# Ledger of designs, part 99: designed miniproteins, single chains, continued (2)

Each design is a single chain, and the fold is of that chain. pLDDT is the mean over its residues in the fold that is shown.

## One batch from the design tools (miniprotein)

Design m7431
Fold by ESMFold2-Fast:
Structure m7431 (fold): chain A 60 residues (1-60)
Amino acid sequence: MEEIELRPLPPGTTIVVPLASGGSLVVTAHADGHMSFEWPADASEEELFEALRRIAAQAA
């Protein structure tokens, strides 16, 4: 799957998903519904999609 739907997380929630490259995808949810995403610059698109899919599954 190339497109992953994420549901809004509760405010103050931070999810850290380890990537195969040794870095992590960090997702932070803010009170206004804004979500911040942080990942290593060398992370592959496939690793990011897998991490987002895990977050989406956990949110469901």
Scores: mean pLDDT 69

Design m7432
Fold by ESMFold2-Fast:
Structure m7432 (fold): chain A 77 residues (1-77)
Amino acid sequence: SPIEEALRRIEDVIAGQRKISRAEAEEILRILEENIGARLSEEDGRMLASITGLPFSLVLEERHVEAVREVLEPFVE
């Protein structure tokens, strides 16, 4: 799933405390934005809640994408 791969990339960045380019961050965010309104697997919902600190959801919402943007910003070069 494109959402699952995007979320795994985010977790890898956070866990590794590594820097990413603005282009890479915007690519991750674009994948999520294109999937707003999509139904999530339970695993993807749990991962998204862990990343964002927002309540668990089985639907990808605009608020989740904005929270991911904020989470990624400190890692952008």
Scores: mean pLDDT 87

Design m7433
Fold by ESMFold2-Fast:
Structure m7433 (fold): chain A 88 residues (1-88)
Amino acid sequence: DITFAIADAVVREEDGVVRVDLVVAVHSAHYEAAKKALEKLAESWREKGVEVRVELREVASQEELEAAAEAGKAAEAKLLEALRRAEE
């Protein structure tokens, strides 16, 4: 079972800086832990020259999380590729 899922991601490149706006679906039972982990992850990406903003959406079921993950797959793939290129 998944704890959170990327539901949407917008990747922009402006003045040589990669900016990412993430919408993340999080199971209510894990909201506090996921919020903390995602804040730390965003800070880590900023050190690598990527500006990340995260919006959290609370969901009550694993089925909703899985649906969000499926809808977000294309956006997640583009995000990971952009982050990989920024690190190199």
Scores: mean pLDDT 74

Design m7434
Fold by ESMFold2-Fast:
Structure m7434 (fold): chain A 85 residues (1-85)
Amino acid sequence: TLSQLNQIIQLGEQAKSCIKKNDLEAAKSCLEDLFTVVSKITDPNILKEATSILEDLLKEAKKKNHEPLSNLLKSLLNFIKKRLS
């Protein structure tokens, strides 16, 4: 739903802010909440939007050399990819 998409956008923005601030625990918490929302979504269009947001977050995590967050983001992206195939 549009409400779920808005929630994903807000959680993505919060996670990105935390990554930029080097607050890894807060970023991880936001990503766990994001995963909970994404796990309830079956709409391919919303999953594609979520993929775009997660790719942006992965780029930010890689810039900061946060390997645990990068691995978590890759796992979440693989989860969505399986649902889209």
Scores: mean pLDDT 81

Design m7435
Fold by ESMFold2-Fast:
Structure m7435 (fold): chain A 79 residues (1-79)
Amino acid sequence: SLADLTPEQKAEILAAVDRLLASTDLNEIKSILHLLSAYARSLGFTELADRLDYLSQNLTEENVPEAKALAEELRARVE
């Protein structure tokens, strides 16, 4: 849960979000979305995790802005 989030896990999530936001590679963005979905699910953010997972499976150039917005939302929730 969010209350059990370690400083190391928080740093890993924030680094992954930063990498996704800086990326223009669809394969890299897809891989990071999958990772972020797993973190969101472990933290109890079920709706956010489902949306991140959906985008990881259905990523296109057109929905990259939505993927980055969801990553920003996860960052805001863990900061």
Scores: mean pLDDT 88

Design m7436
Fold by ESMFold2-Fast:
Structure m7436 (fold): chain A 60 residues (1-60)
Amino acid sequence: MDEIEAAVRAAAEAAGGTVKSVRVFEDNGIPKLVVEIDAPTQETYDAAVRAAAEAFRAAS
C-alpha cells in the first residue's frame, strides 16, 4: 500500500499538483484510492488527477 501511495503522490506532484492526502485501502477485496489534490489551475488539476489515476492503475 505504501508503495502505491508513494507512486500516486509522485505522479500527481510531477504533474504540478500538491497532494494533501493519499489513502489506499481494500474494500471487499477491491483496492480503492482516495486522493486530495490542490492545483493552481484547472488544467494542472486535471493533469495531476490523470497522472495519479494512471500511477494507481500501474501499481495495482
Scores: mean pLDDT 79

Design m7437
Fold by ESMFold2-Fast:
Structure m7437 (fold): chain A 65 residues (1-65)
Amino acid sequence: ATLADKSPEEAARVLLNVYNSFPKKSQGLQNSFLKFFVKEAEDANWSQGKIQATLKTYGELLASQ
């Protein structure tokens, strides 16, 4: 599913669900999928502000679980 029509909060929750679906979590894996997300968002013409808001919200959700 594309993230193009999602708010930063909705996109952040999708990223959290993707992270939580990994059976083994590592910094390398997280770095890879976040880089993939940023590239996909840039290719979908997201503003830098929207990308940064999504990553900030994702980090806050990850820290609070």
Scores: mean pLDDT 78

Design m7438
Fold by ESMFold2-Fast:
Structure m7438 (fold): chain A 69 residues (1-69)
Amino acid sequence: SKMELGLKGGKYSRELRRTLPVSDAYAKMAAKAKDYLAKNPDLAKVTRDIGETLRKIGDEIQAELEAKR
């Protein structure tokens, strides 16, 4: 069931969270990229924009993690 799957996933993600604290930031970025894609119904335009936005987001996280410590 979803509850059992969630428990299994939750336990696994809890262990990973200790090793990969940046995973939460990655999840937020993925959700933001999805929202951006949904907000732009123009497939022809969004394919170019989403690719560039995804790159910028990735670079921003990398830069923030390195600069902020």
Scores: mean pLDDT 59

Design m7439
Fold by ESMFold2-Fast:
Structure m7439 (fold): chain A 101 residues (1-101)
Amino acid sequence: RKPDIERAKKLQELIEKLKKSNEEERKELIRESLREGMSLGDIVLALQEVNAEPSELVYAAAETLRLYEEGVVSEEDARFAEGVLRAAAVERGVSVEEVLK
């Protein structure tokens, strides 16, 4: 693959917006980015770059699954979201259902 400069620019723009945003604004940015076709993988990279709380990663994964049911996101993103939720459940020693509370 050629380096995708437009993808890199969108990722950088999301990182800069997340740095300037409170928790509720970050949730909106996650939803908007998913609806605009940004992959959950890129959103997770942006959240990690801004040292987001584990709860923000769980929110991004849960919202991805919700948007998948609406037909907005890919099956690949839905599978990645399941992986994020399972990792959080294992780290906490709880079920995926408990992570979503």
Scores: mean pLDDT 81

Design m7440
Fold by ESMFold2-Fast:
Structure m7440 (fold): chain A 67 residues (1-67)
Amino acid sequence: DEEARENARKGAEGARASGTAGGAASYGWHAQKGAENDPEAAEYARKGALAPTAEEGAEWLEKGAEA
């Protein structure tokens, strides 16, 4: 849970900084690995990885950080 939240927070920052859907996807998949024991956080991370834009990806990862 703590690792999932930390990964989601860093992922959101990295996704916004990348400015691309591909960059956001990399951070989303990394956050999902950290959230294997937290299905809600994992789902938010997966949605972030699959988002069509960096902004939407970052939004999903930010929601995961709150899970």
Scores: mean pLDDT 73

Design m7441
Fold by ESMFold2-Fast:
Structure m7441 (fold): chain A 69 residues (1-69)
Amino acid sequence: SPLERLRELVERAEEALAKGDFAGYRQVLSEIDALLRQLDPSKLTPEQVELLQRLARIGEEADAREAAA
């Protein structure tokens, strides 16, 4: 399902960032972007919204870590 795929990709993004693998992190973001194009924003479930909020937090952390380097 799109929900399960989104969860897997968000978890992979978190793992890549935890390892300092920014190239892997960006590759996973590309896969998430492709998946999000299949979703209708007006029909998002609460669980999909939670995953998108986790993704936003990961993005903020990645930006902060790159800025600190």
Scores: mean pLDDT 77

Design m7442
Fold by ESMFold2-Fast:
Structure m7442 (fold): chain A 70 residues (1-70)
Amino acid sequence: SELEKIIEKLEEQAKKYGAKNVKAPTFGEILELRKEITELMNKYKDLPLEEQVKLAREFRIKKLEEILNK
């Protein structure tokens, strides 16, 4: 729930910075990102939760930038 709100906020910020020319990610691309983030958090489940969230956030931003900017 909280993580989803953070993710939505990050997507909104990314679109805001590219408002003139940004192509919204497809529903499939968003689902794939969520899946990859979940797998990443599960892979690093032994790390503190704060580190897991940080890794997931950084991974998400990187992938979103790739989708928006090619």
Scores: mean pLDDT 67

Design m7443
Fold by ESMFold2-Fast:
Structure m7443 (fold): chain A 94 residues (1-94)
Amino acid sequence: SMDDIVQQIQNIYNQMPSMSISQQIQALRQMGDYLIQAQNIYNATQTAADSQALQTMIQIHFQFVQQMMMQITDASVRNQVIDISSNTMSQVDA
């Protein structure tokens, strides 16, 4: 369900302080998969509740990216994070 996906994304975000950068990159990819799944649910339902849930998840995604960018000084790794986020967001419209 949409609520289950929101909870999974919140769990990923809450685990962030215990993650290495490489683990955070894997978590960002997993978060992207959940966002795409949430977008597919919203495309099928078109409800205001699912739209709001998707918007909440997008906000958590950007907060996660912002926190990663504050930790990363290496330009190639920063570009990798931006590319992953951009690829996810190209498939998400809330």
Scores: mean pLDDT 90

Design m7444
Fold by ESMFold2-Fast:
Structure m7444 (fold): chain A 74 residues (1-74)
Amino acid sequence: SVEEMFERAYEEHREELERAVEIVAEKDPETAKIVRKAVEARSPEMARIALAVGLATSEDPEVKAALREALEAL
């Protein structure tokens, strides 16, 4: 199922997600906080939404790169 595939990808790429949150936190702490909460809640759909929204709204290229890498990993 899509849910099982997403959960597996989330588990396999958790370290990459955590690294991206650290990078984003330096430039956009609000987006980093939302992603961190989603990761802690074990909500892959919320994490994906938070990453996508951050990528769409952020103007910082470093933040965009980190969020894009996290989304690709997920």
Scores: mean pLDDT 69

Design m7445
Fold by ESMFold2-Fast:
Structure m7445 (fold): chain A 114 residues (1-114)
Amino acid sequence: DLEKLEKKLEEVEEELKKTNPYAGLGHAIAVLVAEAKEKGTEEETFKQIEELFKRLIAREEERIAELQARGVSGPMTPEALREASRAASAIVLIDKKVTVEDLLELYEKLKEKS
């Protein structure tokens, strides 16, 4: 369920931000992939994350299209800024062709800062 995955990523990201103010979507994904590897489900989890990326990007594209249709460039709400940031992170991760191994390396670096 992509909706449950999105909520879990939000919860992990907020928890990480308590000790690392630079923590973002990539770090939250690294935690989830590391947890999934312990269960032998990292491939399934990564596929769900890729589908979530498509959803986040599509949602942001729809939001931008609606603003353009209304002829407004108003200030972004905190929620809109958060969604735009996540969509941007998803685009970067897709463009860099981030792998499960890259995410596991990110998780190890995250542990070193704790």
Scores: mean pLDDT 78

Design m7446
Fold by ESMFold2-Fast:
Structure m7446 (fold): chain A 76 residues (1-76)
Amino acid sequence: MSPEEFSEALRKAVEKILPKLSEEKAEALKKAVEDIIKLVLEGKLTPEQALELFRYAAKLLGISEEDIEAIVKEAS
């Protein structure tokens, strides 16, 4: 998967869960996702490493394991 294809897939997967979150959590998650995407596009992270970093960030934000795994599976 190209960095661009990965970035689009991750954004779309995250958008599906944003309505389930509080405004504060939704904004924090969007920021974390954009920061991760920037690192992938800069060649500093592989898509696989980016998905692991996403799991960590999402867990810290209190997102359910089920929603995290759904996003990771869709973005893989």
Scores: mean pLDDT 82

Design m7447
Fold by ESMFold2-Fast:
Structure m7447 (fold): chain A 74 residues (1-74)
Amino acid sequence: AEVPADLTFEEAARLAAEALRARDLELALKASQHAYDLNPSASVTGMAVRDLSNPEPGLNFEAMAEALEREAAA
């Protein structure tokens, strides 16, 4: 799945959360990267980029999705 270039930060962060819930880690990383490029001060989004670039066993994708949704809503 492609990340649309015209997404807002909020839309990109929500797309990343949806991709995480769907276990589409490639889309989740691309959407998180796009969101972080739009808002480099977004600490939760930056952590998602880091974690998804080298996924560790036991990552809680549901908790990551919820955190991204909260940061998008702020």
Scores: mean pLDDT 82

Design m7448
Fold by ESMFold2-Fast:
Structure m7448 (fold): chain A 90 residues (1-90)
Amino acid sequence: KLKEKVEKAIEKLRAVEAALDGPRQVQLAELQATALAISEIISVAEKEQRPLVIEAAEYVGKAAQALEAGDTDKAREYLQKAIETLEKLK
């Protein structure tokens, strides 16, 4: 179900946000796994919901780029935006 997939993706993003001070490589791997999970949501999303799913995936990608650059604050900002976007699908 769409709601279950969205809730799981949000939980994973919140876990990454809470652990951003932890090992960067672990958080990057978790973000990549979460981006794949969000991409799976698009296959069950209705046409009107697809732009929000794509936007959330883009924010997760930007969060990963920020982490690779060592910008933890910017990564947290993008994670919060991804979570907010996914909440609109509930």
Scores: mean pLDDT 82

Design m7449
Fold by ESMFold2-Fast:
Structure m7449 (fold): chain A 84 residues (1-84)
Amino acid sequence: SPQAALDEARTLRDRYQKKADELSEKIKKGEMTEEEKKLYNRYKFIADALDRAIARAEKEGLTPGMATSLQTLIDAAKAAEEQA
């Protein structure tokens, strides 16, 4: 359902934001490798993309087309977790 997709997107946004935040602690300590910088940028990009989609749905209402686009982002975010 559209509401289930929105709830899943919120869960994935929070998860990716947490992963980015954990890596950002290494930035503060000057310990981040080039691979960890790439991973941080990936996590932040996914979290920001999901957050913008969620914010739009909350402001404008979740249309079927928006739900489909959101599901595509959810599927891509889940696939990225399995490849990490």
Scores: mean pLDDT 83

Design m7450
Fold by ESMFold2-Fast:
Structure m7450 (fold): chain A 67 residues (1-67)
Amino acid sequence: MPSEEEIQESLQLMREGILKSTGGPKKTVEAAKEAVEKGDYKTARENANFLKKVGEDDAAKEVESLL
């Protein structure tokens, strides 16, 4: 059984890979802003939570400030 630290490290690497494939934190923030403009607050919250999980706390706070 992998250790808790090994599981957390693997999950972090996967999340970082996804973020890189989507154009990085700036693209995620832009998508969240577009969602807020459309009234889709659920998508904006999901993007903020994703940014927090990958360690992009400043980008996550920017999205949360729109909610």
Scores: mean pLDDT 75

Design m7451
Fold by ESMFold2-Fast:
Structure m7451 (fold): chain A 75 residues (1-75)
Amino acid sequence: MSEEQTRRAIESLRRAAEAGDAAAASAGAHDLYKNAQQIPEELRPEAVEAARLVLERLDAPAARKSAQGLLEALA
């Protein structure tokens, strides 16, 4: 995943969480989780923030599981 693709994926995840879109948040968090090792160090804080926002804003089990997995992969 390119840096630009990663930035867009993080931004999309943040927007999905803010919009309450559980399906988009679940998919976005899962895609970032699968590519966690390719996330540039400079973008890890933004990815962590987006994942935390999912856990703060959404009660959907799939979205929360994907976001938690992403946080654990970035630890």
Scores: mean pLDDT 84

Design m7452
Fold by ESMFold2-Fast:
Structure m7452 (fold): chain A 75 residues (1-75)
Amino acid sequence: GLTKEDVQELLEQFPEVSPAELVALVLKLTKQEQKLETFLEILKSYLPQVDLNKPLSELEQGHRERLQELLSFGL
């Protein structure tokens, strides 16, 4: 899987992508594209206040940190 530092770099390099697009990118890089729907449902359950289709730059800092944690732990 990706480290927290790798995910943080992706968040900083691609602030215009959505959380859903970031998940798709991370799964592509880890060769786990078949898990996309499962991880999106997990994110929706843990981050119900976050619109997964809005740009990462529009997320509150705490939501970005939680997303980074979930992607690092789940992948």
Scores: mean pLDDT 76

Design m7453
Fold by ESMFold2-Fast:
Structure m7453 (fold): chain A 75 residues (1-75)
Amino acid sequence: SKKEIEIWKKALEHALLLAEKTGDYSPLIQALEILKKRATDPEVIELANKAIEAARSGDLEAARKYVDEIIKAME
């Protein structure tokens, strides 16, 4: 639903902000793993895997790019 997409958007954007401000990517990785388990769209699952890999590598720019693509794919 549009309401669930809005909740995920806010959660992922908040987790990205925490990673940017603190260097802690754990909240972002946890949110993406939950999204991946609940997602049925193969594109969303693939993008979540790429975002998790970027986050584990500490690549903020790549993680942000893939999160933005996830949000657009869910719309």
Scores: mean pLDDT 86

Design m7454
Fold by ESMFold2-Fast:
Structure m7454 (fold): chain A 57 residues (1-57)
Amino acid sequence: AANLAPALADDGRPVAAQAWVDAYRTALAAGHMDEAEAIAGLQRWLGLSEEEARALL
């Protein structure tokens, strides 16, 4: 269905959130950042809890 609001993922998160998750996962896999930094980034940019951010990594 067409959304007049910002696009959402299947679980109601913004579609742009998936791009941020993928970027942090890629950085972790490449060794460019620590897991704690990735968790903090996901909390800041996506408004996730620490446990939610950890589950997405």
Scores: mean pLDDT 69

Design m7455
Fold by ESMFold2-Fast:
Structure m7455 (fold): chain A 65 residues (1-65)
Amino acid sequence: SEKARQALRDFVLGLLQKGKITEEEANRILELIDQGKFDEALRLLEKHVTPEEVEAARRAIELAS
């Protein structure tokens, strides 16, 4: 879903703006999101966010699918 893709992109860009991830890390995750590889993208995000935030992201993808 385009909505799920956009929501995940915005989330990753927010982490970058807060300095929680590097541009290189953000670009890698964003590439996976653009390719529809949401599970792989979420696996990388687990290093930077809480389990609760990962669960919320997974639920957003399921709702948009």
Scores: mean pLDDT 77

Design m7456
Fold by ESMFold2-Fast:
Structure m7456 (fold): chain A 87 residues (1-87)
Amino acid sequence: AREVLEEVIERLEEFAKESENEEIKKMLLGLATVIRDAMATLSDAQARTLAIQFLRHAIREIEEVFKGSEEGKKAIELLEELIEKLE
C-alpha cells in the first residue's frame, strides 16, 4: 500500500516536471503534496482511499477546464492509470 502511494506521488511529480502547462503542473504537484500529507497523518488504507478520491476529482476538473487539449488528455490517462494501481 505505502509503496504504491509513493509510486503515485513520484509519477505525478515526474509528469508535472515535464509539463508545459503551468495549471496542469500546479494541479499535479498539489495532488502529490495532498497524498504525501495524507500518508503522514493517516493509515495507509485511509491515504489510499483519499488518493483515489482526489485523483478522480482531478480528472473531472481537467475534463472541464482543459477539454480537447493534448496535455489534458495525457494527464487524464496518467490519473486513470494511477487509480487502477491503487484499486
Scores: mean pLDDT 83

Design m7457
Fold by ESMFold2-Fast:
Order: sequence, then structure tokens, then C-alpha cells
Structure m7457 (fold): chain A 68 residues (1-68)
Amino acid sequence: MNGFEMGKKAAEANDEQKRALVKTPAGLALASAAEISQLNAEFIGYLVEKYAPKEDVEKAKELVEKHA
């Protein structure tokens, strides 16, 4: 999953996934962008993958892919 796909999945996330995302630095950025638009979430996802610590990126990717 690339940063654009991560952002898209964050915009499509259910309320439980969004609550989990806002507890992480990268996930908070993604969830906040998703409240504005899917395109904003995709762009922020790209920036997060490129510039954020890899640990934070991997945590955000895991949270957007989990169903529970």
C-alpha cells in the first residue's frame, strides 16, 4: 500500500478505525485531512509516507487495513 492508498483508506475508514487513527500522530493527520476531502487525505497520505517516521507510517497503514 502506498501513501495515496493509505490516505484513501483513511477517508473510507469507519468510526472505530477513525478513533484508533486519532490516537497516533500519522493517523491524526490522515483523519483530519479526510474530514475535508478524500483528495486531501490522499495527498496527506503521500506526505506522511515520504516524511514521517517509518514506525508511525506502518502503524497508520495497519489501522486503515484492520476491520476491528
Scores: mean pLDDT 79

Design m7458
Fold by ESMFold2-Fast:
Parts: sequence; structure tokens; C-alpha cells
Structure m7458 (fold): chain A 94 residues (1-94)
Amino acid sequence: MSKFYSYADPLEVVRTVARTNALRAARGLPMIEGQWKPDGTIVTEVRRLPSGEVEAVATLIDASGNEVARAVARLSPDGTLELVEEWDELVKLP
């Protein structure tokens, strides 16, 4: 199933979606859809670089349109997968 609901930490959700979509894009598969409960939306973008690297971006947007978390995963031609960007709103709390 390409759609799922998650109640996990927002940062963990976007990390998982970004990594999964980088791997899926490398295999020519469609991107997975995710939701943070019924009211959160995960926006996914994939970019293929001339170097043969694949980048997948996952951004979690709440019902008000605010970014809650973001992750960018990069998959190298040698199979190395890394997170090049990680961010969530929880790190902004005092």
C-alpha cells in the first residue's frame, strides 16, 4: 500500500519517507504517500542528478499549511544512502 497514517515523531516520519522514496525512485517505482494523522500531508519531491545521485525530499505540512518537519535523503550510485537535511518544529521550542 502506497498510503499510510503515522503517529510517530514528525522528524522520524519525514526521514522514513525521504529514504524510502530515494530508494523507490532509483528502482523506477512510484513515491509513497504518507499522512500525519488525517490532517497532516507529506509533500514529496524527487530529483535525479547528472552524477547519478537521487535526492528525495519529504516535507510534513499541517492543516494550516505550516511546515512541521523536513528531510532530504541522497542515494549515491554506489548504494550509499544519507540524510543531507533534517529539521522539525520541536527543535524551535524554548
Scores: mean pLDDT 73

Design m7459
Fold by ESMFold2-Fast:
Structure m7459 (fold): chain A 76 residues (1-76)
Amino acid sequence: MSVPVSDAIREEATRHGLSEAGEEAAKTYDELSKVNSTGYALTKALSIVSTAAMKADNPQAAGDATGAGFRAYLHV
């Protein structure tokens, strides 16, 4: 079963203590996916979590959230 992209990003961000950024990224993905391409929505959602992770000085969170988002998006 494929995990929704928004859930994958939310869950991974939450594991790193970035639950607020993960929730905002998930909402952004869901809203942009309705009116834009899913690839554009993914890019914007990942930029939210990545920015929050970098501000928290946690680049591993940025990498993990990006990986989770792409895995869900590519169904791998």
Scores: mean pLDDT 80

Design m7460
Fold by ESMFold2-Fast:
Structure m7460 (fold): chain A 92 residues (1-92)
Amino acid sequence: MAEYKALAEKANEAAAAGDVAEVRALAAEIAALLTEYVTSQIKDPATAAQVRALLERAAALALAAEEATPEVVAEHDRLLDEAAALIEADLA
C-alpha cells in the first residue's frame, strides 16, 4: 500500500510539472505493481496467469489508444470486468 501511494504522489508531481514521459512511466509502474499484488493474492496459478494476461491486455489497450472512444472504453472495461470476476471466484 505505501509503495502504491508513493508512486501515485510522484505521478501527481510529474503531472504538475508537465512531464508527460514520467507520468506515463509511473502509470506503467503503478499498473505493474497492482497486477503483481492482485495476482499474488490468487491461490490458483492458472487463474493468476489468466488475470495477469487480462490486466496486461487492458493496460496495452489504454497505452495504444491515443484517443479514448466509447468503444475503446467499453472494451477496456470488459477486460477489467473479466479479470475481476476471475479474482472474485478464486477468493470466494
Scores: mean pLDDT 72

Design m7461
Fold by ESMFold2-Fast:
Structure m7461 (fold): chain A 77 residues (1-77)
Amino acid sequence: MDALLAGKDGAILARGDATKVAERLAAEHGLPIEHAVEDGVEYAAILTSREQYPLAVALTLRAAEEAGDKVRFVEGG
């Protein structure tokens, strides 16, 4: 999980079933994705440059909407 936060201007993480949708959306856009598990819950971060960070946010929110789950916002990185 620490690696998902390092080097980001902040992070938005897909959670649970949204991680699978985020993986599909990341692949469709040619973006790398990192997975982590914390307390038995899967998280995923779509990795972008700083200039493309709004795209990571949009795709992660879309994944949450499609899966009916929530996103986690993390400061720093």
Scores: mean pLDDT 71

Design m7462
Fold by ESMFold2-Fast:
Structure m7462 (fold): chain A 83 residues (1-83)
Amino acid sequence: TELSEKIKRIAAEVPKTPASPEEIEKTLRDMIEEVGEKEVELAILSMAMILGVTPEQVLDLAAKSKELYELLLKIAKWFKKGG
């Protein structure tokens, strides 16, 4: 609940201008290298559900916001411990 509210608040403050495809690709690759593909996918889907957006929109937000990127990594690491 508290994490979901924090994610929503941060996402609302992110500029609407799309990140470049290169920034999005680098963001995804960096997360996969750190945690693993399966865990990153689960984290993206979880944040997409919380925000009511697409997985592609989650990656765009994470590429533009360090705080959302760090929260995605935290969620992905949580899945790695439970997987």
Scores: mean pLDDT 84

Design m7463
Fold by ESMFold2-Fast:
Structure m7463 (fold): chain A 71 residues (1-71)
Amino acid sequence: SELLELLDEAYKIREEAEKLGDDQLRQRADEVMYQLMDVMTYYYNTELGKKRLEEVKKKIEELKEELEKLK
């Protein structure tokens, strides 16, 4: 359940961004969550889905780095 772990990670970033009052970071986390749900629903176990999942992983790492800079 790598997809569920990534969704949980993105959700935690979203909640922390909301607590810090960073609406832009929160919105970006929401976009990553919706992109992950789209992959799960329509592109699961496809080559396109695998590429999009890798892009989501990179975006989550970028959001984590930006969240750390806000502390």
Scores: mean pLDDT 81

Design m7464
Fold by ESMFold2-Fast:
Structure m7464 (fold): chain A 102 residues (1-102)
Amino acid sequence: MESEEELREEARRHLAQGLLAMENGDYKKAAEHFEKAVELYEKLDPYSRERAIAYLNLAEAYMKLGDKEKAVEYAEHAIRVAERSGDEELRKKAQELLEKAK
C-alpha cells in the first residue's frame, strides 16, 4: 500500500525508464513502462497533464513498434486528457502524432 507521494514517485520513475528505453530502441519495454505510468497517474488524477504525457509517449512507442492501431488509440486518449487539462501544446503534439500514425 502506497501514499499518493509514493505513487507519484513510482509514476515518474516509470516515465523516466520508458524514455530511457525509447532512447535505447527498446520500444516494447518503453510501452510497458508508459502503461504503468498511465495506470498510476489515473489513480492520482485521471485528467492530469502527466497522464496526457504518459499517453503521448505510449502512442509514440507503439508507433515505433509498428502497431498503428494502438498508436492511434493512445494518441486519441492523450488529446482528450490534454484538452481537459487545458494544455494546448500537449494536445497539438498528440494531434501531430495521430496524423503520423495513420
Scores: mean pLDDT 86

Design m7465
Fold by ESMFold2-Fast:
Structure m7465 (fold): chain A 61 residues (1-61)
Amino acid sequence: GTVEDALAALRAEDTNGDGLVSLETAIRILDEYGLDGEKAREVDVDGDGYVNGGGALAAAL
């Protein structure tokens, strides 16, 4: 489904294997797949500009 496709794209952007993607990249991918990009901002609770795409963001979608 669309959520699974977006999550696969988020994992592909994790090029250094730290489990994180930039907030800007996460918003862009969610918007591209027709999901609510604001969900990425919601899970960036400490404002560091990075989100865990596989855990916290997946749970928020």
Scores: mean pLDDT 72

Design m7466
Fold by ESMFold2-Fast:
Structure m7466 (fold): chain A 79 residues (1-79)
Amino acid sequence: MPMLSDEQAAVAGEHMTRAAALREAGAPLALVLEEFARAVEEAGLPLHVEVDPEELDAEARALLERVRALAAENEAAAA
């Protein structure tokens, strides 16, 4: 697996921590997925996101699709 720089790991970790805090506070999935998208962008790594589709509203589905597209693009670039 590609190794993250300390800076990329720190920024990605911050976004993941924010996503976890939002999830714990019962925030909408759209906000949680936005932080995951930013973590994936900073990490530059393929990430498989598993979310219960029954919990997704239209906005959260759009953000999840963006995160998955970004992860697939990073995977293709790494291959």
Scores: mean pLDDT 64

